Designed miniproteins, single chains, continued (2). Designs and how they scored, part 13

Each design is a single chain, and the fold is of that chain. pLDDT is the mean over its residues in the fold that is shown.

## One batch from the design tools (miniprotein)

Design m4420
Fold by ESMFold2-Fast:
Structure m4420 (fold): chain A 83 residues (1-83)
Amino acid sequence: SREALFEELVALIREKFGELSPALQRLLDALRSDVERGLVTPQQLRDLKARIEAAQSEQQVRQLLIDFQTDLGMRLIQEAVGV
């Protein structure tokens, strides 16, 4: 159901802001890849969706996605180095 939660998140963004910009599409493609690789939990997607629901602009959504990717990347580095 991770893939279903991701599609709900994409649908929410489209409902709030309309057609996706190329920058936003690129960030969503990166998140889709991470979901497909099993790197993202259902709870992380629900938390991200709640933050996107509170967002007032597409720029805020892009920042939320960048912050999410940064946090995920740091967790993966910490796991790899045993921190």
Scores: mean pLDDT 83

Design m4421
Fold by ESMFold2-Fast:
Structure m4421 (fold): chain A 62 residues (1-62)
Amino acid sequence: HMLLGDPATGELVTEEELQARIDELEAAGKRVKSAGTGGWLTPEQYRKLVEAEREVERRRLA
């Protein structure tokens, strides 16, 4: 299992937990505040940041 940084909290969480968070935000249409920038992220922007984190971690493991 990979641990990934959550863009909204800066917390290291499992990939499954991040996917659940993406699904919940998309279903609700909610925005979250970025821990890194302090700006508001749409569910689409949040998903893209999480996918970028997954790609970086996959490249590290490869």
Scores: mean pLDDT 75

Design m4422
Fold by ESMFold2-Fast:
Structure m4422 (fold): chain A 71 residues (1-71)
Amino acid sequence: GALQVVEKVVNSAEEVRETLAGYRLSENARAALPKALATAEAHPPAVLRMLVSTVDGVKVVEDLAAVPAAA
């Protein structure tokens, strides 16, 4: 499948979870999720960056990170 970078501005840990609800998470993405949630909650607004692949019509987040938008 094609790889793409998807970025979204998020203002809370809940917005991170809502954004990810339409995706399957890889093991790497699941491992990175606690840090991304903590960053979005502590330092809103944050940019959630996702590396997404499509496998058999399913969007999979291969990796993710969140960084403060004002960094």
Scores: mean pLDDT 83

Design m4423
Fold by ESMFold2-Fast:
Structure m4423 (fold): chain A 85 residues (1-85)
Amino acid sequence: DENFFAFVRQLALQASQQMIQQAQQNNITDPAKLQERMQQVVDSVVEWARRFAEMMNEELSDAQIARIRALAEAVAQAQLDKYLK
């Protein structure tokens, strides 16, 4: 469980960093557009986690899904905050 959440955190970090790099390359500086793109990253991490759990014959509870989303949002927001300073 803790190893799984550590991996989710790492995945969210990598996806967020890639998104920030793409936003910078495309000169996207609008905070609203950056938040929208970060939400897409969060949604993709949650969906990946659901699919991975299903493949491992595990079902994620609503509480576990909420924890995954909160972790992904916290990581994505931290990366966005570093980019915006």
Scores: mean pLDDT 81

Design m4424
Fold by ESMFold2-Fast:
Structure m4424 (fold): chain A 95 residues (1-95)
Amino acid sequence: SELEERQKRGKELEKKILEDTLKVLNDPNAPLEEKRIAFTTVAELADRYANSEVDEETKKLILEAAQRALELAREMGVPKDTIDALEEAIKKLKE
């Protein structure tokens, strides 16, 4: 059905965004500014998914991305309040 195809396409796009973001975070040669943008993308998606219904595959992927972003946050000079907000989003996603 068209609804099922549209939902499948939406999920595939979200997975691609998260996978591409993870590649930036996992690339030691990525510029600091690109890593900071990747962190912001993860933080926004984690907050959105913590406050909405999300499928298990997307939930697993955002949790992996969020944990990786959190590991790099101090290295990237991300403010403590922003780190704390991401930690809170991760906690909500695990429940």
Scores: mean pLDDT 80

Design m4425
Fold by ESMFold2-Fast:
Structure m4425 (fold): chain A 60 residues (1-60)
Amino acid sequence: SMEEREERLMQTVFELGRRYEETGDERLERLNQELVDRYRAKDWEGLEKLIKDGEEYLRG
């Protein structure tokens, strides 16, 4: 649902932001910005891919 997607987006953005504060890795800031841009563009397929990429980054 849109609500589940929004929750996953918010969680991913929050966790990437936290990791950025810890590491200073500017790639995380760029990924966070891309997630927001895809959401604003209503590119749901691109957004799902980026959420998955962010989740993979956070897991490893």
Scores: mean pLDDT 82

Design m4426
Fold by ESMFold2-Fast:
Structure m4426 (fold): chain A 68 residues (1-68)
Amino acid sequence: SLEELKKIQEELEKIQKEADAHADRVANRMREQGLEDEVVEKAATATRRALLQQALSGKPVAIDLSEL
């Protein structure tokens, strides 16, 4: 149904937003540690990709960023 497709789209947007937010926080912490921007961008991209892969393979899970 159209309602099911909308729910899937909303969940995908939520997963993507959460992954982006997590990757941004990782990037900011790495920059604070004095790492090069190129390394930070690669790490952020890898983090985002890993989170999206994990979330799409299962149910969306709340990620604790306090340990990063």
Scores: mean pLDDT 73

Design m4427
Fold by ESMFold2-Fast:
Structure m4427 (fold): chain A 80 residues (1-80)
Amino acid sequence: SALEAIEKAIEAIKEEGKKNEILSKDKLGEILEKYLSSLSGDEADIVSRHVMEVLDEKGDEIKAEDAVEALKKAKEELES
């Protein structure tokens, strides 16, 4: 399910955060492509919107915790 895919992406980001507090845009994109490629267009749009809001605020380098919060917000929106 989309919720399971997002949870797997969150776990992957948390694991990267244990190695590096700051994620590059390329590493974040790699994780999102790996786990979220199965999402529907509508689900992918919700995730993309929350991720883009964080990237617009923080720039090309974001904390793992900021990326996790963006994905949690996307998950909450999909659950409503």
Scores: mean pLDDT 79

Design m4428
Fold by ESMFold2-Fast:
Structure m4428 (fold): chain A 72 residues (1-72)
Amino acid sequence: MTPEELVEEIQEKVEEFKKNGNKEQQLAAEVNEGIGLISYGVGKVIKDDEFAKRMLEIALERLKNAKSFKDA
């Protein structure tokens, strides 16, 4: 599994919770997505530096997009 594939799987699960219309599940999904990506990236740094770097790059891109959205 590539970092991109893992992010896609996480995104699909997050979207499932968001579609349920449950505010608690939506909030939990968003928080867990962020924590999951960070935790996974840190775990991979010990074993696979390139994989971890790519996961962190994807996370950074998401943070940049979120900042631009808030600034708009």
Scores: mean pLDDT 60

Design m4429
Fold by ESMFold2-Fast:
Parts: structure tokens; sequence; C-alpha cells
Structure m4429 (fold): chain A 87 residues (1-87)
């Protein structure tokens, strides 16, 4: 598998996980949705990391944005877990 093919597959998985997260959120599963958003952000980061490692420096900015997205998703998951435990 080429780095480009790996990046495309990881982006596809990220998009599928975001769609699943949206459905869980609509069903009231806030923690489940937050967990899938963390996984989606992680696959997005892996996608851009693979491109940068293959020498595509134009992906560096998107990789940095994906890292920030993953950190935000992790904080949202932590908040969702805390709220669920309070119920």
Amino acid sequence: MTPQQAAEENLRLSEELREQARRLEEQGDTVGAARLRVQAAYFRLLSYQALVDAGDTSASEKRAQARDELERAREELKQAIDEERAK
C-alpha cells in the first residue's frame, strides 16, 4: 500500500466515524459520540502524518491542524465522561 493510499483510507475511516458519532449524539449517547470523534481525529492525523513522512510538505499545516483537532476531541471526551458519571 502506498502512503497516498494509506492516507485516503484513513481519511475515509475518519469520515465514517464522524457520521457514526453524529448518529450516537442524536440518540443521546454523548460519551459514545465523543469516543468516535477522538478515533476520527486520530485517523485524520495518521492520514496527514503518512503524507508528510512520504515527503509531501504541503500536508504539514493540515497535520498540525489535525493534531489540534485530536487534542480538542480528547478534552470533549473527558468532559462527556465527567457529565455521564454525574448522572
Scores: mean pLDDT 84

Design m4430
Fold by ESMFold2-Fast:
Structure m4430 (fold): chain A 55 residues (1-55)
Amino acid sequence: MSEEELERMTENAAKAATALGADLEGARKGAYEGLVKGNSHTSAGLQGALKGGGA
């Protein structure tokens, strides 16, 4: 996955998490870490975003 794709997936996961009540800043940080550690799986990104955003 390119850096641009990773950034886009991070933003999408963060926005999805904020729709579920997560904080956007925490969700972005959690999504990025989740995607990097989860080998860029979208579910790992969303789980990271929810955890980071406190949802």
Scores: mean pLDDT 75

Design m4431
Fold by ESMFold2-Fast:
Structure m4431 (fold): chain A 65 residues (1-65)
Amino acid sequence: SEKKGKLMIETNEAAKRATELSDPKLGSQVRKLAIEASTKAAMDFKEGEKLAKEVLKLAEEIEKK
């Protein structure tokens, strides 16, 4: 689905931006979660979407600091 692909792209872009703005440890965690979200979405999109939303929330918190 076009919408599903767009969410995964947005999640990976947000994780990349968060990695650039945070310390290496936190950036590594965000990147790992984004990869996990993409992997889960390939098997079960609903589970991947839940994790993608957690990644987006974490990235947003990093950008606010």
Scores: mean pLDDT 76

Design m4432
Fold by ESMFold2-Fast:
Structure m4432 (fold): chain A 92 residues (1-92)
Amino acid sequence: MLTEAEKEALLLFRKEYIKLAGPEALEDEEKRISELNEEELENYYESLYESFTEIAKELGVSEEEIREILETVDKEKIKELVEKYVKKMIES
């Protein structure tokens, strides 16, 4: 379902999110991922896709832009969106 590029983009999104929102959870997340079988790992990527899409839409990003960001693995844009979302949660 998801391409390798989209999976790479989603892992970058998750890592940046954990670093800013809850860095204590990083080791637990890495351990969890290492214990997943192939089906569970695909479900994990799908859940990341849903989370990223919800965050991006809340920040006013179009569905077309979301697709482009994930397909091109736009690291700078992913980091920017995560930083904006976390800042909004803290400052609200």
Scores: mean pLDDT 80

Design m4433
Fold by ESMFold2-Fast:
Structure m4433 (fold): chain A 78 residues (1-78)
Amino acid sequence: GPLPLSEEERQRLAAENDAKVDKIIDELVEKGLITPEEAERIRNFRASSEEEWQRLMEILKLIKEGTLTDEKVREILA
């Protein structure tokens, strides 16, 4: 199987995930789906796991599509 992730590889993956999240957030602000202040709050969120990052990405995509519920937004921001 693949080798366990080193700290350097974890940092690289975190940076890649941050870049993907930032791109989606920027698109949401451009579309007027979220405010710049809400975008800053989301950017300040730090996921503790890759699963949390995947969940955040899916939530942001659902917001962009207009299909996300307010309750799910509250869960990610809590």
Scores: mean pLDDT 67

Design m4434
Fold by ESMFold2-Fast:
Parts: structure tokens; sequence; C-alpha cells
Structure m4434 (fold): chain A 92 residues (1-92)
């Protein structure tokens, strides 16, 4: 499950693996026509739902996911997902 693999990469602070998986998952959302902000929000919710993340990481994802949903981001799904993961890793 790529979402569970991404959650584990975030917990392990494996930036390279986390960014690669975020790009892969975001490309799938982009192919479905999901906008960047909505893609980042969707990915954040999916990551929280795995139950594999620390309470700290879950709270960061919740806050950032809602920010992306409200911001009307001009980023692509891939750019928004990469930025989401980088911001989570910076705050952990």
Amino acid sequence: NPVEELARAIENKDRETALRLARELARELEALGVSGGVAAYTLARQLISTGLLSPEAQQILRELGEEYLRSESKLSAVEAAEELVERVLERL
C-alpha cells in the first residue's frame, strides 16, 4: 500500500523515499483531475487514516491539509504533495 509506505517514510524521516512516493500518489490524483490544493488535502487525510503516524505528525498533516484546501493553491498536484511532505518533515 503506497500510502502506508509514505506514512512509514515520514515517521522514519526518509525524505528521499517520502518525496518519491508523494510524487507517485499525486500523479494518480492529477490523472483524475484533482487540483493541487485538493490533492494535498486528500493525501493528508489518507496519511492520517493509516494510523501509522505519530500524534505530532497527524496534527501537522491536519493543519497543513486544511491550509492547502482553503488557499486555492496554483500548484500542480505533484508540487503541492511534495511541498506538503517537505513541510511535515521540517516540523517533526
Scores: mean pLDDT 88

Design m4435
Fold by ESMFold2-Fast:
Structure m4435 (fold): chain A 62 residues (1-62)
Amino acid sequence: MEKQLEDLYEQLKKIAEKEGRGTDEEVRILAEAIYKAMQEPDPERALQILDEARKRVEELRS
């Protein structure tokens, strides 16, 4: 992977491990959000996508 993709993926893995969960569901949500954020030309919208994904992972944890 390119450095940018690797850095984002590592952040995704850290979040999943920090939650004490390696569920495919949580990883998929974060991976999709990261991928979508990379494709998003509007940086504010990209940030919103990432924030929403983090909240969704938190809700799944609950």
Scores: mean pLDDT 69

Design m4436
Fold by ESMFold2-Fast:
Structure m4436 (fold): chain A 80 residues (1-80)
Amino acid sequence: MAKELEEDKALMSQMPEEVLNFNLKVMKLLEELLNTKDKKKRQEIAEEIKELLKKHSDKETYEKKIKAVEKILKEVEAKE
């Protein structure tokens, strides 16, 4: 997970400003999600991330981020 976030950060440096600002907000939520021990709060943060991603027109990059969020949720469910 940490390596995947660092790779996404490098890609963001090449993005248009509007897209970059949205991705920075998504990244902050992802960091909060990873640091959250409460499963319920983690799911709420994941849904907020998905809503932000939905607002963008460039689907390919954001579909990858949605899959990453879903992977995190599955890992939380498998752990419990």
Scores: mean pLDDT 66

Design m4437
Fold by ESMFold2-Fast:
Structure m4437 (fold): chain A 85 residues (1-85)
Amino acid sequence: SEALNEAFFKAYQENPEATDAAVDEVIAELAAQRRALKAGEITPAQANERLAEFYEEQAKRYEDAGLEHLAEAYRLLAEQYRELG
């Protein structure tokens, strides 16, 4: 998504350290969902729902912290994963 790319670009410009930390949290969550999928504990649809919920929670967290562009990037990610499920 062009909007998602723009939101992340703006987030990196305003606070690269917070944006890098956020990316690391996403990588960790993706790894956790992949492990659950491999173990047969969840379906792909359930993994998409859990990722959407995670991104919604992170968007609120960063909005409350005043990191507006990072919050927007997470909202767009949540919408994208909701559309996949």
Scores: mean pLDDT 85

Design m4438
Fold by ESMFold2-Fast:
Structure m4438 (fold): chain A 92 residues (1-92)
Amino acid sequence: KKYIEKLEKAIERVDELARRSTNPEDRFILDVASAILAIFLAMAKKDYEKGYPESELEKYVKMAAKTLRNAAEQASDPEVAAELRKIADELE
């Protein structure tokens, strides 16, 4: 469950960052990133239930990290960008 737990924690941290954001554009970017990560989490859980090895779930973690790095580049608040990069690094 290592990769599933990593995705769940990343989503929780992105949602917390969205709640603290006072910039509506950054909040939208964070909400979109969270939604995309939730799709990867759903796919990872489905693959896990089908009996795929945890190593095959790593692709969802890598896609999530890329999504967060792309969101960081679009964020106007440098603190939001820094936290998104930190979450992405902790996923990998």
Scores: mean pLDDT 86

Design m4439
Fold by ESMFold2-Fast:
Parts: sequence; structure tokens; C-alpha cells
Structure m4439 (fold): chain A 81 residues (1-81)
Amino acid sequence: SFASGETVQRYEIEAVTESVEQALALKKELGEIAEILDVEIFPDGKLTATVLFQNSEQAKDAIDKLIEMAKTVSVRLLPLP
């Protein structure tokens, strides 16, 4: 499409939550917004994930949820080839 700013982005996400239960809730929210390629949840409530965003709007929505639900968030953009 010529008119659409279609930018597929891959993000590596690390989030520290209050608990495993909160991490599971965050995983569900992320999966509703974007495609989760990989995810791990640790007993300490830490979540690590690789997420594919179809556009920047999805990425921002997901980051907002991360900030809302996690104590600490680290996000890295990995451009696809």
C-alpha cells in the first residue's frame, strides 16, 4: 500500500511485575494487542518476550500496557531483515 506507513517491528521485552499472576495477565494483554513469538515467565514475576508489531500504533499500545502493569520495563527494537 502506498498510503500506509506499514512498518513491521520486532521487540525484545523484559518486564518485572509484582508476581507470576501479574506476569500472566500482562502476557494475555500483550497477546491481544500483538503477536507473541516467544515468551518466558519466571517465578519472581519477571517476563521476557519477543513480540511482533505490524505498526507503531500496536507497539505504543503494548508499551503503555507494560508501563501500566510492570514495575520495570526494558524494550529493545530489533528490525526485521
Scores: mean pLDDT 78

Design m4440
Fold by ESMFold2-Fast:
Structure m4440 (fold): chain A 99 residues (1-99)
Amino acid sequence: MEERWKAELRETGEGFLAAGKDAYERGNYTLAGVLYSLAAGMFEAAGDRKGAAEAYTNLGKVYEKEGDLETAQRWYEKALELDPDNEEARKLLEKIREK
């Protein structure tokens, strides 16, 4: 029972993550931020820490594009709390800390 709902939530999260990436590539950072937030919520509800970390990493990139480096840093830190092996979040956090 629980595994079925977690799979459905994870699939929904993947859909929002993909839509967020498309919005980001098109320069619609506001829409990308909303979609990444929805993806993160779905992955967290599913217990998918790696999926949630990827969504939060992409959300941080949205805030960097908006010039909010402090908020971007917080999202990268949250991604690493969920998935310490997330190489992209680690590299992005290092770049912000070196500024």
Scores: mean pLDDT 86

Design m4441
Fold by ESMFold2-Fast:
Structure m4441 (fold): chain A 87 residues (1-87)
Amino acid sequence: EEEKFRQELEEGKERLYKSIEALTEEEAKKIIEAAKERPLTEEEKEFIKALELYLKDKEKGREELKKLVEKRIEKGLEELKKLEEEK
């Protein structure tokens, strides 16, 4: 059901954008510290880099985080389209 998945992605995007706007330095630091305890994927490394940027420049960091959210949503929609082509 494409419509349900699309709705979930849209709700996820809105939720993540609200989280980015509400993000505190303390929360960002906790996420970065937790990430040091485990190996990261390429996507997770990009996310941590954006959080580190947020701690140095909040405006640029938030924009970078929003771009990563957009990239993930676009990837999710592309995967959905691949599944529709597969049946």
Scores: mean pLDDT 75

Design m4442
Fold by ESMFold2-Fast:
Structure m4442 (fold): chain A 88 residues (1-88)
Amino acid sequence: IEEYREKAIEEIEKLREEGKISKEAADVAIEAINSLAEKAKQGEISEEQAKKAIDEILKALREGVKTASEMFDVVAKVSKELNEERGL
């Protein structure tokens, strides 16, 4: 999970550096990815579930989510899906 988190954050930082996403969108995405990695470490979700959720966030950024507000919507949907898979 740590290597996966590191690579995901690297990609987000590169998108920010290239001006493809806002700093605010990058910050929201990085916070969400860190939260997912911590949940996996604590056994709240599986490592596979965390990686899938990270991939969903990265896909949204690649496909045109650029603002913090849009990123919050993506994170909320991903969190809801994870909670539903866990029976929460």
Scores: mean pLDDT 73

Design m4443
Fold by ESMFold2-Fast:
Structure m4443 (fold): chain A 71 residues (1-71)
Amino acid sequence: SLAALTELQRLFVELLDRESLTPEEAARIVALARAVPAEHHATVRAILQALVDRFPDDPAVAPLRELLATL
């Protein structure tokens, strides 16, 4: 849904001010990304890539990397 994209963008901005990513936040991001329509795929991919680049050494980022590889 478009609401899922809006919430994903809101969480993305919030996470840019964080030092680390929690497993709960990663799971929420994955769930939201999966709910975004295919026509917004490029935007979702850009958000996921930015989060992976922001938290490269955080073990919680693994589900985001896995999802990004499938987009």
Scores: mean pLDDT 82

Design m4444
Fold by ESMFold2-Fast:
Structure m4444 (fold): chain A 82 residues (1-82)
Amino acid sequence: MAEEYREKAAEAAKKGDAGGASEYGALAGKEAADEGGGEEGVRMARETGEEAEKAAKDKRSAIGGEAGAGVGAAYAGALGVG
């Protein structure tokens, strides 16, 4: 089941749900340990959660950048008209 949680973490990250991505990543780590994945399994699950969280943050940054570009264009237009 650890792999199922990793997939859910990745999907949450794609949707920009950083909280969900982090939570599923943590669950993947726990399940990997419970399944006898040892230290490497726990490490891989932790890294998966970290990558998913980073992807979710990047998605939020992209949205912010798009909004910022729009505001900049609006100000440039107002300056040209004024």
Scores: mean pLDDT 60

Design m4445
Fold by ESMFold2-Fast:
Structure m4445 (fold): chain A 82 residues (1-82)
Amino acid sequence: MDALFAALEAEAVALATELGKTLPLAEARAKLDAWFEQQRQTLGDLLTNQPELFDENVGNEGVLARLAAIRAAAEAALEAAY
């Protein structure tokens, strides 16, 4: 699962960087928030339907904690553009 979260972090940072070049901060944050809500739903569905793809101790809280860390990295990248 580390590869999945690493790919999500790279995608989130790239998205935040692109949004920071093209949109006002408030609109960029709204689009980033929508993207993270979509990822939360997708990962929740994946955890429910294929729990064996996750480490034994990873539940919804573990997935949310990793998404929160990725979000912090993306927000830092967005703020660096302003």
Scores: mean pLDDT 75

Design m4446
Fold by ESMFold2-Fast:
Structure m4446 (fold): chain A 80 residues (1-80)
Amino acid sequence: SEKKKLLEEGKKLIEEGKLILELATKNLPATPEVVEQREKLGKEFKEKYKGKSVEEFNQGILDEGKKLIEEGEELIKKAE
C-alpha cells in the first residue's frame, strides 16, 4: 500500500512538472484551453517572482517544472 502511494504521488508530480515545462516553453498548440492554462500558471508564478526580471521569472518557471519532475522521480525510486 505505501509503495503504491509513493508511485502514484511520484507519477503525479512528474506529470505536473512536464505540464509546467510544456506550457512555459510554448511547445503545445495555442488552443483556448492551453492559453487559459498558461494564464493560470503566469498568475501563480507572477506573485512568487514579484519584482524579478522577465529572465529570472522565465527561468524560475523552468526550474520549478524540473524540480517537480526530480521530486517525482525520487518518490518512484523510493517505491522500488
Scores: mean pLDDT 74

Design m4447
Fold by ESMFold2-Fast:
Structure m4447 (fold): chain A 96 residues (1-96)
Amino acid sequence: LEAVEEAIRKGRFPEAIALAQQILASTTDAETLYRLGLILMEGGFRARMVGEYDLAKQLYRLSAQAFRKAAELSPPEKRQRYLEGSRVSLVLAGEG
């Protein structure tokens, strides 16, 4: 997660996307996926602020995927919150 955060902070959005895809594919920890979702949401916002709209869309879509996977791995009481995160990220990506 720290490497994804660093890449986003440095404006290396393609690197952040690649790292996030690896984490999303390899982890089954709901808390890690939830944190990844939050980081990618911030990444999407930062990419939009610098005019990188396509990269922002990809970051928001990956955020939605991370939140959805976290919801699938979570007890019912946390699931709705994570699914809401996914929905918000998809709207920001223009997919909602």
Scores: mean pLDDT 80

Design m4448
Fold by ESMFold2-Fast:
Structure m4448 (fold): chain A 119 residues (1-119)
Amino acid sequence: DTQALLDAILKGIEMAYSIFEFARRHMSDEARAEAFAEGLLEGIKTLLAIYGSDRRLTAALILGMELGFEKRRQGMSLEEIKAYARANIDSPATQARLAALEAAVAAASAAYRARHAQL
């Protein structure tokens, strides 16, 4: 469902934007704020890939977080990033990235199951 994927992407954008804004308010400089937000988002994306129940919706949420972080770094507002996502959901680049993330989520879930079998 394209609407469910778009909703997940938009939630990911909002999460990444909020984390970056939080970091910017509390860190001494922009480089530290960026590094903090990037590190926290990488941790969240890793956990979502391992524990997410719906592979495709999890991939869409991760795509949203990547897009939100990258476009915020480029100086776009939250509303501009959300408008960009709505305009580009059907683009070949967006669809290719979504497919790559879906494959990565599947691989992370498989690796997690293998590790649990060894514990």
Scores: mean pLDDT 86

Design m4449
Fold by ESMFold2-Fast:
Structure m4449 (fold): chain A 69 residues (1-69)
Amino acid sequence: SAEVAAQLQAEAQALLDQGAGLDKLGDDILAYAEANKDKLSEEEYQQLIDYGQGLRDAGAGARAAAAAL
């Protein structure tokens, strides 16, 4: 039905928006880590890199889910 199609499109858009938000947060964290590398311990730097990359992976997952709808 047209209603179901509209709901699926809205869900796909929400997943794309979520993915974009996760990518931006990941990129911002990675940029912060690089800009502050001299002020961070090796452990703190690695934790920020891992977290930022994890957020980017989550963003890719949200986009893949949207494409599957």
Scores: mean pLDDT 89

Design m4450
Fold by ESMFold2-Fast:
Structure m4450 (fold): chain A 70 residues (1-70)
Amino acid sequence: SNISLFIEELGKPEPNIDQAVKLLLAARNGDVEAARKDLLQLLGVESEDEVQLLPSPMNITGLQLLQKLA
């Protein structure tokens, strides 16, 4: 599934942010709001403000993904 491929991409030492965003959006047929909610759920946070509090490097990766999702 697109979500499984997204999770696999995030597990890499140097995740491809553009590819990860494309996979996340494809899982929701281009619905940006749904993709943002999926991202927060997959990161285990309740709000976008909590993404910066994640352990490194996931805090940086999560913020880059949010920026790409507009």
Scores: mean pLDDT 83

Design m4451
Fold by ESMFold2-Fast:
Parts: structure tokens; sequence; C-alpha cells
Structure m4451 (fold): chain A 62 residues (1-62)
């Protein structure tokens, strides 16, 4: 639902939100990590952001 998607986006900040948007567009974990690193985030931050985005997306799809 649109309301659930909006709530999820409001919950996610900075790199987590970027990761979520890319993940919903069909990007792979490696593509998202590469994009976040290109934006100046560390690999550790990128990994955490992808994990958060994957968890939020799984909750919305369940």
Amino acid sequence: SAAALEAALARLKGPGRVAFELLTRGASREEIIAELQARGYSRTVALVAVAEAERVLAELRA
C-alpha cells in the first residue's frame, strides 16, 4: 500500500533510504553497496543500510 511505503520511507534516513529506493527498483546488493560507496559512504555503512532496507522491504512484502 502507498501508506505503508510512505511510512517505511519516513522510517529510513540517509543511506538506508537510498538503499531501499534502489532495492525496490530491482538493484542487487552489490550494486547498492557500490552506489553508496560512490556517494561517499563506507562499506560498513553501506552493508548496514542494505540490511535495513532488505528487512523493511521483507516486512512490506510479507
Scores: mean pLDDT 79

Design m4452
Fold by ESMFold2-Fast:
Structure m4452 (fold): chain A 61 residues (1-61)
Amino acid sequence: MMSTEQLVTFVRAFFEHERDHTPPEELRAAVLEWAEREKLSPEARAALEQMLDELEAEYRA
């Protein structure tokens, strides 16, 4: 299972790769759907959502 640190690195890389091609709301939805499929722990999900909030705020600002 991926550690929370590895998950953070992966999601950040994914956002950097996709941000020019995909609206932030769709990126968020895609990442959350992936998290549901992978059955991430509640703690990992919380960290993921916090990271998405930070990236989305930076992206739309």
Scores: mean pLDDT 71

Design m4453
Fold by ESMFold2-Fast:
Structure m4453 (fold): chain A 72 residues (1-72)
Amino acid sequence: GVTEALKRAARGYAAGDIGAAAEGAAEAHQGLVNGEKASDPEAEKAARDGYLKGGAAGAIQGSARGGLIIEK
């Protein structure tokens, strides 16, 4: 689902794996376009806003701000 794709994008971005980050972002974008709902509506909204400003990279940054913070 969209939430799992956003988590994969965030992990790839945090690890510096541009390929994994782009793949996760593309899957999340496709899910949002098809009307899927993220389990975290704030993360979904932040990802959409980010996409409108900066494409896939903006969507990844938006999803991280919206609640996909990776804590250790």
Scores: mean pLDDT 61

Design m4454
Fold by ESMFold2-Fast:
Structure m4454 (fold): chain A 68 residues (1-68)
Amino acid sequence: MFARVGAATVREEDGKLVVTGPVKVLSIEGKTATFEYLGQKMTAVANEDGTLTVTVGDETVTVKMEEE
């Protein structure tokens, strides 16, 4: 399962989050990934219902994760 966050792709592999794309990965802790894109810090959390919650500053968005 994966979700697109701007130019980055957040994927769940073997219970761990993987972030790919033109981003700087700061930390990955199980189902939580923190990364920086164009100077903006983002935090992504994978939920048990197959959604991804992304926090950018004070804004939070929940998106469905897709396959492919």
Scores: mean pLDDT 75

Design m4455
Fold by ESMFold2-Fast:
Structure m4455 (fold): chain A 81 residues (1-81)
Amino acid sequence: SPEDEAFREALNRIVAVFMAEEDPEKARAEAEKIIEEYVEKLKKEFGYSEEEAEKIRAGMLKMADSLLEDQEALRAARAAA
């Protein structure tokens, strides 16, 4: 669905940022911006409520934090090799 495609596009952008940006603070800030753009799109184009949007924002931020931790661990492992 268009909603599923919007989610996949946001997720792919977040993953691409974490792969390219070596500064975790900058990577996290860029991910937050992508999440905010996605949540705004859900409200404006798909009619999501503020409550629904907050839940999705919170879930995506938790997901982004987990992905960033994984990326940092991978970089540390590569540096140790």
Scores: mean pLDDT 84

